# Designs tried in a protein design run: designed miniproteins, single chains, continued (4). Part 64

Each design is a single chain, and the fold is of that chain. pLDDT is the mean over its residues in the fold that is shown.

## One batch from the design tools (miniprotein)

Design m14196
Fold by ESMFold2-Fast:
Structure m14196 (fold): chain A 69 residues (1-69)
Amino acid sequence: MEEEQKKIEEEARERARTESRGIIEGASITVEGLNEYMKSSPEEGRKLMEEYGKLADEKEEKLQKEIEK
């Protein structure tokens, strides 16, 4: 019982990590997929967009600081 629950949680986390990386790395393709998801689940899609924005901003800030350094 617990083991099966852990497996589902691990798979969900792995999918979330893969999607987050995909959104950053392959923005054009993943944004299209995210838009389709938002049409079916607007509330959840909004949360994903917010997370994507935070990750993108952090990546951009780190890159800018690296250039300035």
Scores: mean pLDDT 59

Design m14197
Fold by ESMFold2-Fast:
Parts: C-alpha cells; structure tokens; sequence
Structure m14197 (fold): chain A 62 residues (1-62)
C-alpha cells in the first residue's frame, strides 16, 4: 500500500516538472494534509483528489 508520504512525494515531483508556482504548491500541500488527516478519506480517494487538484493547478499555469 503506498503511504501518504509517497503520494505527497509524487505530487511534489509532478508540480516541479510542470513549474507550478510555490504558492499553488503550498496550497496543494495544505489540502493534502487536511485530506490525509481525515479518517473517512481512503488512500485511493486521497490520491485521486490530489491528482485532480494538481491537474487543475497545471491548467491554471497555462
């Protein structure tokens, strides 16, 4: 099972590849922390929600 820390690392790596601004990355990290602390959110949901937010952040940088 991938750990929340592995999901976070993948998110950071993807953000760096796509030149996401630091402010947006900090916002993504705060949302990740919030979701990871929620016991009703599964690892699969966490990964899915993080990926969707990351894709939206990439679109915002177009």
Amino acid sequence: MPSPWQIMQEMVDTALKNNIPEDSLVELLREFQRLAADPSVSTEELRSQVQKRLEEAIKETK
Scores: mean pLDDT 76

Design m14198
Fold by ESMFold2-Fast:
Structure m14198 (fold): chain A 109 residues (1-109)
Amino acid sequence: MKEVMEKVREAIREGRVALAGQLIDEYLEANPALRAEVEARVVEIAKELGIYLHLPPEELIRQPVPLAAYLYEQGYLTEEEAIELIRVRYEYGLISEEEYEKGVEYIRK
């Protein structure tokens, strides 16, 4: 986990958020039981990089796709990139079809 989280940190720092999402999803496909720990570490990395100042409201954190939605709202991802990140998570089996549909609807508003 440490090595992949360091790659995720560098990708986020460089603005390569779609790559960061892919690295997370690849790791979670291999380690599905570690989802909560990985998501907690990603939040810590975001805070360390100053993204903390733009964290979503507590309500958004409870949504099935809070990271993609947050990054879209802050202008770090286009609508297409945010939807693609949600789609990749669905294809890796990390979110349900219902979570995928709700996430896409939220981004499109």
Scores: mean pLDDT 66

Design m14199
Fold by ESMFold2-Fast:
Structure m14199 (fold): chain A 84 residues (1-84)
Amino acid sequence: DKAKKEKEVEDVQASLLSAAKHLRKQAEEYKKKGKEELAKLYEELSKGFLDLSKEKDPEKAIEQRQSLLAEFFDKLAEIENSTK
């Protein structure tokens, strides 16, 4: 079903764009607080989601999103451990 596949692509793209916008706002907030490493990390994830929104295969987009999130949480844990 072509319409179903097009809808799945649109839903994934919309979700990734929404997440990228939210992450960008978080990056700006951390930058204002002088937390440059956190700001950079959130900005990188936002850019990753924005790039991923161009993926036409929803299955690949979901897989890549999971990989980006795993990398993000690993880096986040490193930053938080450095602060404590």
Scores: mean pLDDT 78

Design m14200
Fold by ESMFold2-Fast:
Structure m14200 (fold): chain A 77 residues (1-77)
Amino acid sequence: SEADREAAIGAARVAALEAMRKVKEGEKVARGRGRVFGAEGEAVALPDGTIRATGRAGETVVELTFDLPEELVELLK
């Protein structure tokens, strides 16, 4: 459903935000998790300067990629 899709996107975004916070704190292997209204999200920050996030609500799966600010990319090297 559309509600499941929105929840999955929300969970993926929360996970990506957590991964980004860990990059800012100096973690070289920064991963995040999120939950939004029963949806679950997972994210990982990659050395190429991206965060890859997945969200799941029931059978709905979303995959999102976010670009890290250039200043944070250096922290992953």
Scores: mean pLDDT 81

Design m14201
Fold by ESMFold2-Fast:
Structure m14201 (fold): chain A 75 residues (1-75)
Amino acid sequence: MTDEEIDRIAELVKKAVEAMKEGKPQEALKYIREARDLAARATGVELPEDASIEEIMAHLDEKGRERVKKALEEA
């Protein structure tokens, strides 16, 4: 997966966490779904439709996981 794909996934996950903090669960779910779809497309491996942020992170390589963790810490 490319650096651009990893950065996009991290940005979507950060937006999802920020939406959850603002009490907007529907908006958070939208961002989680977009991140899941991008991760599945980038890796060629399908993720469950209800995949959590943790499951998306587990699907990424070490570089992708570190980038998402940093985004979550900043959220």
Scores: mean pLDDT 78

Design m14202
Fold by ESMFold2-Fast:
Parts: sequence; structure tokens; C-alpha cells
Structure m14202 (fold): chain A 87 residues (1-87)
Amino acid sequence: DIDEALVRMLASVVGQFLLNPKNFDKAAAELEAAARHLRRTVPPSQQHLLDLALERVREAVKEASRKYPEYAELLEQALEAFERALA
């Protein structure tokens, strides 16, 4: 089930790199890798799953930026890396 696999993969990446400020410096590279994997794995008939993945990451970045405003620029760079790789 691709939906379940996508949710698990994104939850792992978000948990490791967007919920722990010690790992924020790695978030951009890890999110870019996750986006490239999703772009190659999700079939054209299920492109809406890419929109759901993007919304999930946007929500996680907004929450992290609220908790750690001093890292807002770094977290925004991670979101931009994810969006560019997903496009």
C-alpha cells in the first residue's frame, strides 16, 4: 500500500530531521532525498499523493519554526529543497 509506505517514510524523516533541532542542519538534504524518492516512486495516476506529502512537510516545517524561531531560515531552506525536488 503506497499510501501507508509514504506516511511511514515521511513520518520517519519528519521525526528525525524536523522535530529534533540537533538535526536541522541535515533536514534540507534528507528532505530533498525523500522528495526525489517520492517523485520516482509515485505513479502519474496518483500525483495527488505528492500534494499530500508536500502539505504534510509544510505543516511540520510550520510547527518546527513556531517552536524554534531561531532556526526558521534553516527550516524554510529544508522546505524549499523538498518542494524543488518534488516538482
Scores: mean pLDDT 81

Design m14203
Fold by ESMFold2-Fast:
Structure m14203 (fold): chain A 107 residues (1-107)
Amino acid sequence: SAARQARSEGALHLIRMRGIGEGAVDKARELIEQGKKALSEGNVEEARKLFKEAIDYLEKSKAEIQAHADRAVALDPAGAPLAQATRDRYVKELDELIKEAKELAEK
């Protein structure tokens, strides 16, 4: 049925949001740790580059998560609360990492 198809397509966007969110957290944490190491070695310019790369990657990932959330809501309006909660969860985590990377980049 059309309703079953809509739910299946909506669920795929939720899976994609999770994959993007988890991948972005892992990649940003790696870049932030590399940046912290560069700071400890006195390489301030390399550290700033790594923190800026982390921020850019996180901002891009937030936009992709939002786009998938919007598509999930459009395809399955009944699933909107779950899609929005999934978006909000990952966006919050990415925002916390953006804040950390920005604070580190100002050092």
Scores: mean pLDDT 89

Design m14204
Fold by ESMFold2-Fast:
Structure m14204 (fold): chain A 108 residues (1-108)
Amino acid sequence: SAAEEFRAIYEKLKAKLGDTPEGIEKRKERLITVLESAKGILEAEISFLQQQLANTTDPARRAQLQADIAAARAQIAALDADIAALRAAKTAAQIDALVDRRIAALEA
C-alpha cells in the first residue's frame, strides 16, 4: 500500500540519517521530495480527468469526474499542509508524528 511504502521510505531515512540537527534537516528534505512527487502525480491525474470531463456529455459520468477532480485537489491541499508542517518541524519526534499522521491519512 502507499502507507506501507511511505513508512518503509521513512524508516530507511531514519536508519541512514540519524537524529543530529543535520540528519533531521536531511530527513525533512527527503520527505518533502517524496510528498512533492506525490503532488505531481495528482496534478497529472487532474489533467487527465479534466480532459475526460471535456469529452463527456453523460451527466452521471460528468458528476463522477468532477467529484474525482475535487478529491484529487483535496489530496494536494493535504500534501501542501504536510509539506508546510515538515518545513516547520524542529525535532525528530515532530517529524515522526507528522509521518504517522500522513500514514493514517493514506490508510483512511
Scores: mean pLDDT 89

Design m14205
Fold by ESMFold2-Fast:
Structure m14205 (fold): chain A 63 residues (1-63)
Amino acid sequence: MMEVEASKEEISAEEAEKYIQRVAEIGAKDPELIKNIIFKSDSAGESLLAFGKKELEKEAAAK
C-alpha cells in the first residue's frame, strides 16, 4: 500500500469477528437474506462485513 493518509475501511480482526458473528446470527434466522447479499455482490466477504457492521450500529442506536 502506497498511501498512508487514510485507513480506507480497514477493520481489525476483533471487529471483523464481531461483524461475522452478527451475520451468522442473522443468517441462522434468515438464510435467504444472507444468500441474496452474496449473490448481489462481486465481493461477498466485504459485503457481509459491511452488512454486519450496519446491523450492529443499528442495534447500538436503538439503545
Scores: mean pLDDT 69

Design m14206
Fold by ESMFold2-Fast:
Structure m14206 (fold): chain A 75 residues (1-75)
Amino acid sequence: DTLVITVGGSDDPKKVAEEAIKLAKEKGIKKIVVIVEPEGGDTAERLKAEQTLDLLKEYKANGKLPKDVEIERGV
């Protein structure tokens, strides 16, 4: 039901977002939670997580991600 993702500092946010969309469609995921490191954590990991979150929101707005999938920020 819920997909929780963490993003590494070397990961491609677009590829992570595309993989999450694929899993949401294939497995009937209704919520995607992107874990964003708290302030003062690893800056590269935090930036990649924020970029992934932004891409998922964009993909939901343009119809690439199903409308019924909730996108949420985790800690």
Scores: mean pLDDT 79

Design m14207
Fold by ESMFold2-Fast:
Structure m14207 (fold): chain A 95 residues (1-95)
Amino acid sequence: NKVEEIKKELVELARQDYSEEKLERVEEIIKKYGEENVIKALEEIEKEEPEDVFLKALEMVLKAAKKIGAKKVAEYAYNKLIEAGVKELKEAVLK
């Protein structure tokens, strides 16, 4: 199941400190599995993981999606971060 593979990788990456290599890995996940499967994986993470892990996964995916022009998953991640009231959202979107 592609969604389970994406979920595992995104959760592992979300628990690591920020790095450009980590961001490049998220870009490759989006390219390999496609936006729909990444969105499904994020929906599963929201249900199964603590909120801090989910928010960190959303921030990583948003940054990667913006860089590669993956509009659908970028909009999904942005809207979820707004709903959560993350104060750093402006910096993540406008940078």
Scores: mean pLDDT 80

Design m14208
Fold by ESMFold2-Fast:
Formats: structure tokens, C-alpha cells, sequence
Structure m14208 (fold): chain A 64 residues (1-64)
């Protein structure tokens, strides 16, 4: 009922680029034949939340 927080109300908009980064990182890893476990999915989510690119996320998973 109150959309007055112009700077703070980025949850919906922030979720759009976050979900896109997660999906793109998963696609890169799947194309490389990587099997993703729950721990790896959690790691991907954390890296995406930090603003990492899908390529950087995939590299971090592959390094481990």
C-alpha cells in the first residue's frame, strides 16, 4: 500500500538480474558437464548475490 521508498524497493528488480545470473551460470556449468549438488547451488546463489558474472561464478565452482 505504500511505494514511497525509491532507493530501498529493489527486491523485485534485484531478483530479476540475480535470477538471470544464476540461470546463466547453471547453463555454463551444465554445458561443461558439471554435476551440481545442493552445496554448489548454494555457492552459485551466494556469488550471484555478490554481483559476480555467470562466467566468474562458473570459474569459482570449477576451481573448487
Amino acid sequence: AAAGQARADAVGDANLPYVKRVNEAIKILEEKGVELDLDELARISQLAAQGKTPEEIAEEILKK
Scores: mean pLDDT 70

Design m14209
Fold by ESMFold2-Fast:
Structure m14209 (fold): chain A 93 residues (1-93)
Amino acid sequence: SERERRFIERADELTEEFLEKTKNASAEEIAKLIEELARRVGEAAAELFPDIEFELDPELVTLPQVIAQLREAGLDEVAEHVAELQERIFDYL
């Protein structure tokens, strides 16, 4: 769908921004950047899929939680894409 395509595009942009910020970051800074990425991806999901009741704590949201909620909502393709981005991030770090 149009919303799914826009979400994937936004998730890709956020991931590229994250990877750029990690180039000279300490381990502590990388941990904070991962938390920020998860929060922003969760926010994008809530904005693009307002008809879905996401149960995400904005202070504790993680990428696995976003992936799980997207799958529970039947958005398997976008959930799989976020999972692939998560794998790319951890392979890079």
Scores: mean pLDDT 84

Design m14210
Fold by ESMFold2-Fast:
Structure m14210 (fold): chain A 72 residues (1-72)
Amino acid sequence: SIETLKKVTEAVAEELRKYGKVTEEQAEDILKEVLSPELYEIAVEEMRKLLAKGVSVARATMLAVISALEKE
């Protein structure tokens, strides 16, 4: 639902703001805390694809979360 997407994306954005420059490992830890194991696997795979294309870790993390939640 749109409510779940908003709540989860806001939670991820808040965690990302605690870091000055977030690393891939820190982003994976945030995803693991916020998402279910099933959604975590989808989000990590999407994040890695975006990182390979040169997207920043923070943006890749946010886009990966949105993508995982939209597939639900």
Scores: mean pLDDT 79

Design m14211
Fold by ESMFold2-Fast:
Structure m14211 (fold): chain A 80 residues (1-80)
Amino acid sequence: MTYVELEGDPETGFPLRLVAYDENGEVLGERRLTSPAELARFLAEAGLITPEQADSVTDRASLEAVLREVGAAAGLRIAE
């Protein structure tokens, strides 16, 4: 399963650093994202969340809620 690590500024959550790994731990890509909505759209395009879940993301709190719900099934981890 694909593993995704997310690192953000502790106060704002952005800019956010996203690193995607394959099932062997190899880096598939790294990206810097400037808003929760941009990150959610990127995750939906990568197949890690649904487009409907991405559309529900308006701030950091809604993003974290979606990632926690889907994270176990998709191999997502939030690195606080």
Scores: mean pLDDT 62

Design m14212
Fold by ESMFold2-Fast:
Structure m14212 (fold): chain A 109 residues (1-109)
Amino acid sequence: TATDVAYRLLLAIAENAIDLLFEEFGIPEEVKERVHEALRQVFDAVRAGDRETARRIIEELKKWVSEELGQEVADVVAAIIALTTGDEEMLAKLSPEAIEKAREYIDKA
């Protein structure tokens, strides 16, 4: 269906945007694999209409990425996910700078 095509396209855009961000910082493949797994879980939750589960996964991922790569990278990752899943409440909690950087990576993806 058109919804299934849109879902797959948005997930691919999110994955590619995060890969571009992580390539810029020379991030190990194991970290990318964990983030991709979390992305799939977020998109599955959003598709099921479970925004509470999606936000919990994003917050858990953001905390882990912050510990591994720093807060600025974590905020950009969270912004990429919020933008690609249309989560306006999550976007409202993020800095304008993180959202701007996320849009740049999405545009390149």
Scores: mean pLDDT 84

Design m14213
Fold by ESMFold2-Fast:
Structure m14213 (fold): chain A 70 residues (1-70)
Amino acid sequence: MPSPEELRQRMRELFAQLRQRVRDGDLEGARELLLEMARLRGEYAARYPDDEAGIRELGEMLQEALDLVS
């Protein structure tokens, strides 16, 4: 299974791709990435409930991504 660091890195990569899709006008593709980010954040919180800093970091990226595609 991926480590906490690998999951946080994956979230950063998804968020970077989402921002690129928003810049390209691909809102459908950006929303697909938003759903993947939401799933990843949920899995992270379930597997590492005591990693408050990690959960917060993922939550902040997810909220910023949601604001970009709204």
Scores: mean pLDDT 86

Design m14214
Fold by ESMFold2-Fast:
Structure m14214 (fold): chain A 63 residues (1-63)
Amino acid sequence: MSPAVQRAIDMLRAAGLTEEADRYEAEAQRVEKDLKEGKISPTEAAAREVGLALRAVGDLLDA
């Protein structure tokens, strides 16, 4: 998992958005698994992680 994604998840947990944090952590773990299994490229994994981090920050700002 990228440091940006981990930080966004940590911020959601600190804000009390535990269900959202758990959901994003599960999505990030799926991306890491797909990358490990060769199902996606490192570039695709990076793009998905950026999208995930932006969505997580959006949820935090909407809270």
Scores: mean pLDDT 81

Design m14215
Fold by ESMFold2-Fast:
Structure m14215 (fold): chain A 60 residues (1-60)
Amino acid sequence: LTDAQQAAIVAAANKAMELEDPEEARKYLVDSLTALGVDPATAQRAADAIVDHIEESRAR
């Protein structure tokens, strides 16, 4: 991944944290990453990891 793609992933993750539905957050991340030229398999894996991390941090 390029530095620009890495920065975009961080930005997308921050935006996804504001979404109430984990499935919506996952879809948003996959769509955002693929729009940035990330391959679908990498986008899916990254989205899954980010959503899992967000859910764990939200467990309060």
Scores: mean pLDDT 74

Design m14216
Fold by ESMFold2-Fast:
Structure m14216 (fold): chain A 78 residues (1-78)
Amino acid sequence: EEKKKKAIEYYNKSREYGGEQGRLLDKVAEEGDGPLVREAFSDPQALEELLKRHPEIGEAYEKSKKYRDEANKLIKEI
């Protein structure tokens, strides 16, 4: 039961940070970097520049990934 509860908690945190990443991408696109956001999904150099200009996007992505990976580890132990 405890591992299941922690897995749900981490999964929820991953989703929260994933949603934050999405909101930050939308905000960045609305504020003028829309072309950079679009190119970042097909060009690694554009992705590096996007994360350099808006490090909060990278932080949200890293936290989302971390919590998803931890949740997956716990789920496999259930």
Scores: mean pLDDT 79

Design m14217
Fold by ESMFold2-Fast:
Structure m14217 (fold): chain A 77 residues (1-77)
Amino acid sequence: MEKIEKFIEAVKKGDYEEARKLLEEIFSTNDDKLIYELAKAINTLPAEERNRALEIVKEIGGDFFKKFELAYAFALK
């Protein structure tokens, strides 16, 4: 929650180093609920900021990206 808000702020400000750091911290929790809330927050962003956020998530990759991809599909509804 707090980390998700900071991540969204970092993306909006163009601070991609901070955004990546916050994503790594979220990823390390392995919390499906937190990943779902992250996906929902990203889905509320304007198109350009959302695209940049999704790009950073893809850069992290691995099992985190797979969980995020599923959560994001549900968040789109």
Scores: mean pLDDT 77

Design m14218
Fold by ESMFold2-Fast:
Structure m14218 (fold): chain A 109 residues (1-109)
Amino acid sequence: STLRELADAIENSLEALLEYLELIKEKAKKNKMEEAAKIFERAIEEVKKDEEVAKKVKSLLATEIDFVARENAEESIEALEEYLSDKSVLEHLAKRLEKILKEHEEKKK
């Protein structure tokens, strides 16, 4: 499955994780979701700087892609594209990433 290959790539590659975060950021921008796009940008910056943040973000996004693969018979990149076109999905991902970022900030205090 192409979706399974993407999930595996994200779990094992910082480059794949960053490419996927850039994709969802651009989708948020195209949908005029300014706050979600800012959260995705912050996630990109923190993932580059912190291995623990990268690990948590990888786990979250790989799990979400695996969910799409299991719920969609197509298991294709087109199914993921349709899933990410839903504003509620982008809002959900932004909220979950923001929680990871806030928990990380609290540990630094």
Scores: mean pLDDT 78

Design m14219
Fold by ESMFold2-Fast:
Structure m14219 (fold): chain A 73 residues (1-73)
Amino acid sequence: SGMLVTIEYTNSNGNKVLLEIEVLETIGDYHLGRDVGSGRMVMIKGPLEVGAKVTIHYAGGGRNYEGVITEIR
């Protein structure tokens, strides 16, 4: 069982989205996780700290999203 990270970002439609990501593996500033809601794999780039700006990339997606970590548990 991994760390649970909540990230807030704005999607391509301009909507605010709150993601819950279970972090499974960390390699430097890269964190492989699973989106708890969708089950999709996601890569997070950046520090795992509340208030940190991070980049998120979904497996099979062609786009990166910028978000802010709002909670870690």
Scores: mean pLDDT 83

Design m14220
Fold by ESMFold2-Fast:
Structure m14220 (fold): chain A 94 residues (1-94)
Amino acid sequence: SLEDKERLAVFLYTLLSEAYDRVRAGEDRAAVEARFRARLAEATQWALGRGVDPALVEAMVALALEALARLDPSDEAHVQALLGELVRRLAELV
């Protein structure tokens, strides 16, 4: 459903925002990324169980992983631009 797609998009945005906050707070980046991937796997299984199209879920997950890989927590302007890009690209898929 549209609601389930939007819920997944909001979750992915929240997950990236939380990863930024945790790394900025001094948490180990590898540990933050491991937690991100674990929660992403849980969200993927949730969305598939809700009947969201597997190809769409794969595309949305790929955007979140790409954003995580590009994340530079030392540059707040970069992070704001990255979060905005993720929101825009997720909206184009939903």
Scores: mean pLDDT 87

Design m14221
Fold by ESMFold2-Fast:
Structure m14221 (fold): chain A 86 residues (1-86)
Amino acid sequence: MKEKLYEKIFKAVKEVLIKNGVSEKVAEEIAKKLAEAAVNKDADSTEVGQEALKLLIKDGKSKEEALKILEEARKAAIEALEEEKE
């Protein structure tokens, strides 16, 4: 695993989640899962997405809000991954 890429994705995802009112503990857990999935090609992105959605709903988000937040977090992870190509 590339530490630089993982930290960059983790930070970007966590920031988006915190901005959307997700608790720090849940934001860290989701950021960790998404960063691992982005770095590890064997990670099932669908499974990770389902776990993140469940965590957001448990944290008090509606299903609609959780889906919106998850989409923003995934976009942040992809943008961080694309920047690392350079």
Scores: mean pLDDT 76

Design m14222
Fold by ESMFold2-Fast:
Structure m14222 (fold): chain A 127 residues (1-127)
Amino acid sequence: KQEILDKTIKALEELAESARRLSALLDEEAARQASDPEVTEKLRLAANQADALASLAESAATHMKADPENAAAFAASAAKDIEKHLERLKKYAEEAREYLSPETIEALEETEKKAREVKELVDQLAS
């Protein structure tokens, strides 16, 4: 269980980094689209969801390090909230997809991949 715990913490930290990068890229896209308020709003909503996802992942990793006995519960709760923020992020990003650079699309795909890795490890940790 310790090996899976350590992998889960690392995956959460990597997800947080990926989501923070994505949030920054989405904020840059919003700045480029400043003349279109509807597009700008959707991009900022997507950026806010990415930032929330990063904060949740970082907080979960910190709590799991501080309290290993309750780590599985923290991870499970965080994974559920991460899934909700990822769904909202994908919705807003899809609505603004034609305004996203290839770099931002790649960052979104990487963030989705990291979130999936976290879920798989959380499921293993619960076993």
Scores: mean pLDDT 88

Design m14223
Fold by ESMFold2-Fast:
Structure m14223 (fold): chain A 88 residues (1-88)
Amino acid sequence: EPAPSDVAAAEARLDALLAELEAAGEAARLEVLALRAQRMESLGIVSPELIELYEELIRLLEEEGAPQEDIDALRERLEEVKKELEKK
């Protein structure tokens, strides 16, 4: 329903906020990446950027010793996103 230009403007505003939050450190970076991935999914965006976001999230969660359940859930979603992109 929103115009494509409205979606692009919302993404640009999100990217600016994410850049500021990334400067705040590792905990904020994890939250920023999660919010960015969730926003892209809520907008129905499937792109190489979403794959990179999930790969980075998995890497950071593994480094922090996050529960295997959380890591497995993200790996499953990453495989779904990859399959959606490779559908041709």
Scores: mean pLDDT 75

Design m14224
Fold by ESMFold2-Fast:
Structure m14224 (fold): chain A 68 residues (1-68)
Amino acid sequence: MPLVSGEQIKEIAAKLEEMDEQQLRDLLLRLGFSEVEAETMLKQDPELIAWAVLRSRNLTAEELLATL
């Protein structure tokens, strides 16, 4: 599991929270999640979405922030 700080999660969550539902869905699809996975993730808190993305894609917080 990549080593991620709570501050990095809050930064990612804040950027995700600024996205509308369609923008966030499109981002999740680009990151390789299925439509079913994206719909499930959209119902979660932005911090939980951030953790799920980082863990599932083995991305650093910096790499994910660069994608946003």
Scores: mean pLDDT 77

Design m14225
Fold by ESMFold2-Fast:
Structure m14225 (fold): chain A 74 residues (1-74)
Amino acid sequence: MKKEEIIDKLAEILKRLREASAHMTPAERVAVAEELGPEIVKLVNEYIKLENPKSFDEQTEVVVKLLKEAEEKA
């Protein structure tokens, strides 16, 4: 998967969670989060793999950048 595809997919997930949360019950929100949680983790791990960080600090910066870009697109 390409970096752009990962960012776009993560942005779509975050957008759906944000839009869905406005009128959902707490139980419905938990169910959606449990369904989408593994996909978010998978996308984050694939992005880390593509960026190939050399240290834990660099990996943290990569994850922060990914989440920021995804949130800005969502």
Scores: mean pLDDT 76

Design m14226
Fold by ESMFold2-Fast:
Structure m14226 (fold): chain A 75 residues (1-75)
Amino acid sequence: DLASALADVQAFLQDRNLDAGTLYAVTGFDQQELAELVQPLPNPVHRHKLIESIIHFQLGRERASKLTEPLPLPS
């Protein structure tokens, strides 16, 4: 149920003290898009884990996109 998935996304944001704008800035997905992505998952625990994984992945990608190489830069 998409409405249930959207509620799970909103609960995740509230638990993490994140607003919808911050979610979009970090993940590139709004609440509706994330809800659609997590809807196929069987329960809120799996849905929250996927949202967390997306955030971690996107933070890593954002860091990587600002660097030309994945190697440590010299001081």
Scores: mean pLDDT 72

Design m14227
Fold by ESMFold2-Fast:
Structure m14227 (fold): chain A 80 residues (1-80)
Amino acid sequence: SAALDEIEREAERVLRLAAATLPRELADEVSRLITEGLRALREGDYRRAADLFREAAALPGLPPEVREGLLALADRAEAL
């Protein structure tokens, strides 16, 4: 669906931003949570996907742009 494709594109943007801006260990943790969230999304578990994206956004030390991107992913997942 177009909505799922848009969330996947946004997730890719957040992953690229995290890789460019974060220490590798924190970028890996964000990547793990986004990957789990995308898996939940593909399985139709939109609430779990949103929860995983919010868990990623709650990680300490994130720059605002990464946190805002993760919260936007959560909001889009809940809207499905």
Scores: mean pLDDT 88

Design m14228
Fold by ESMFold2-Fast:
Structure m14228 (fold): chain A 75 residues (1-75)
Amino acid sequence: SEEEIAEAIQKVVSKLSPEELEELRAIYEEAQRQSEEKARELTVKALEKLIETAKKKGMPEEYIKLIEEAKKLVS
């Protein structure tokens, strides 16, 4: 399941626009500066961005479900 989640995330990340990728990088950089608890919240925000992108790009429901599973594991 962890490997499947990682593959789903990578697949969605490859479909990000330059603007969406920059937003994701900003969240990542902010997480590096925060406490563990805040970094977890930022990770959830990043996963929500990936879910939104997958829906916009019409990606298979399987990818959306796997990323939602990742969000539950981080939450």
Scores: mean pLDDT 80

Design m14229
Fold by ESMFold2-Fast:
Structure m14229 (fold): chain A 88 residues (1-88)
Amino acid sequence: MEELRRREEEVVRQLEEIARLRRELEELRKQAETGSTPEELRRTEEQLRERMRQLLEFSREAAEELRGTPIEETYRVIARDLEEELRR
């Protein structure tokens, strides 16, 4: 029980980090229009996508391990959202 909760907290933390990277990316896009170069945007986008791929793999594995529990659907939704983001 507590181990599942710890995994959920880790996934939530990773999602929060991805949200932070997205905000940073949006700020960099606005700054690129005023002074920054597109290179910084590409680097941040690459880091974000790589982080999302890691979380996707983790979420898929967690869904398989937790098959048949209510938490399975949470990880499936997370994996689906990440897949859509990566597909764009």
Scores: mean pLDDT 68

Design m14230
Fold by ESMFold2-Fast:
Structure m14230 (fold): chain A 72 residues (1-72)
Amino acid sequence: SVEQQVMQQMIERIREIERTMNVSPRVRAALRKVIEALRLISQGQSPKSVVDSISEEERREVQEVEKEYREK
């Protein structure tokens, strides 16, 4: 479906960020949680338990890295 294709594109973009950006181990772990949540959604499963495991601090750090990636 289009939704599954969008989720896969988001996963690939996050992997690209992890590979190309100089991210801390903490941010890398947070990015991998986001990838796991997106994989669950693409499989028709609830990402709730994974999303609930991501702190507000981790969420902010991920958003900052994604913004930096867009601006390069």
Scores: mean pLDDT 80

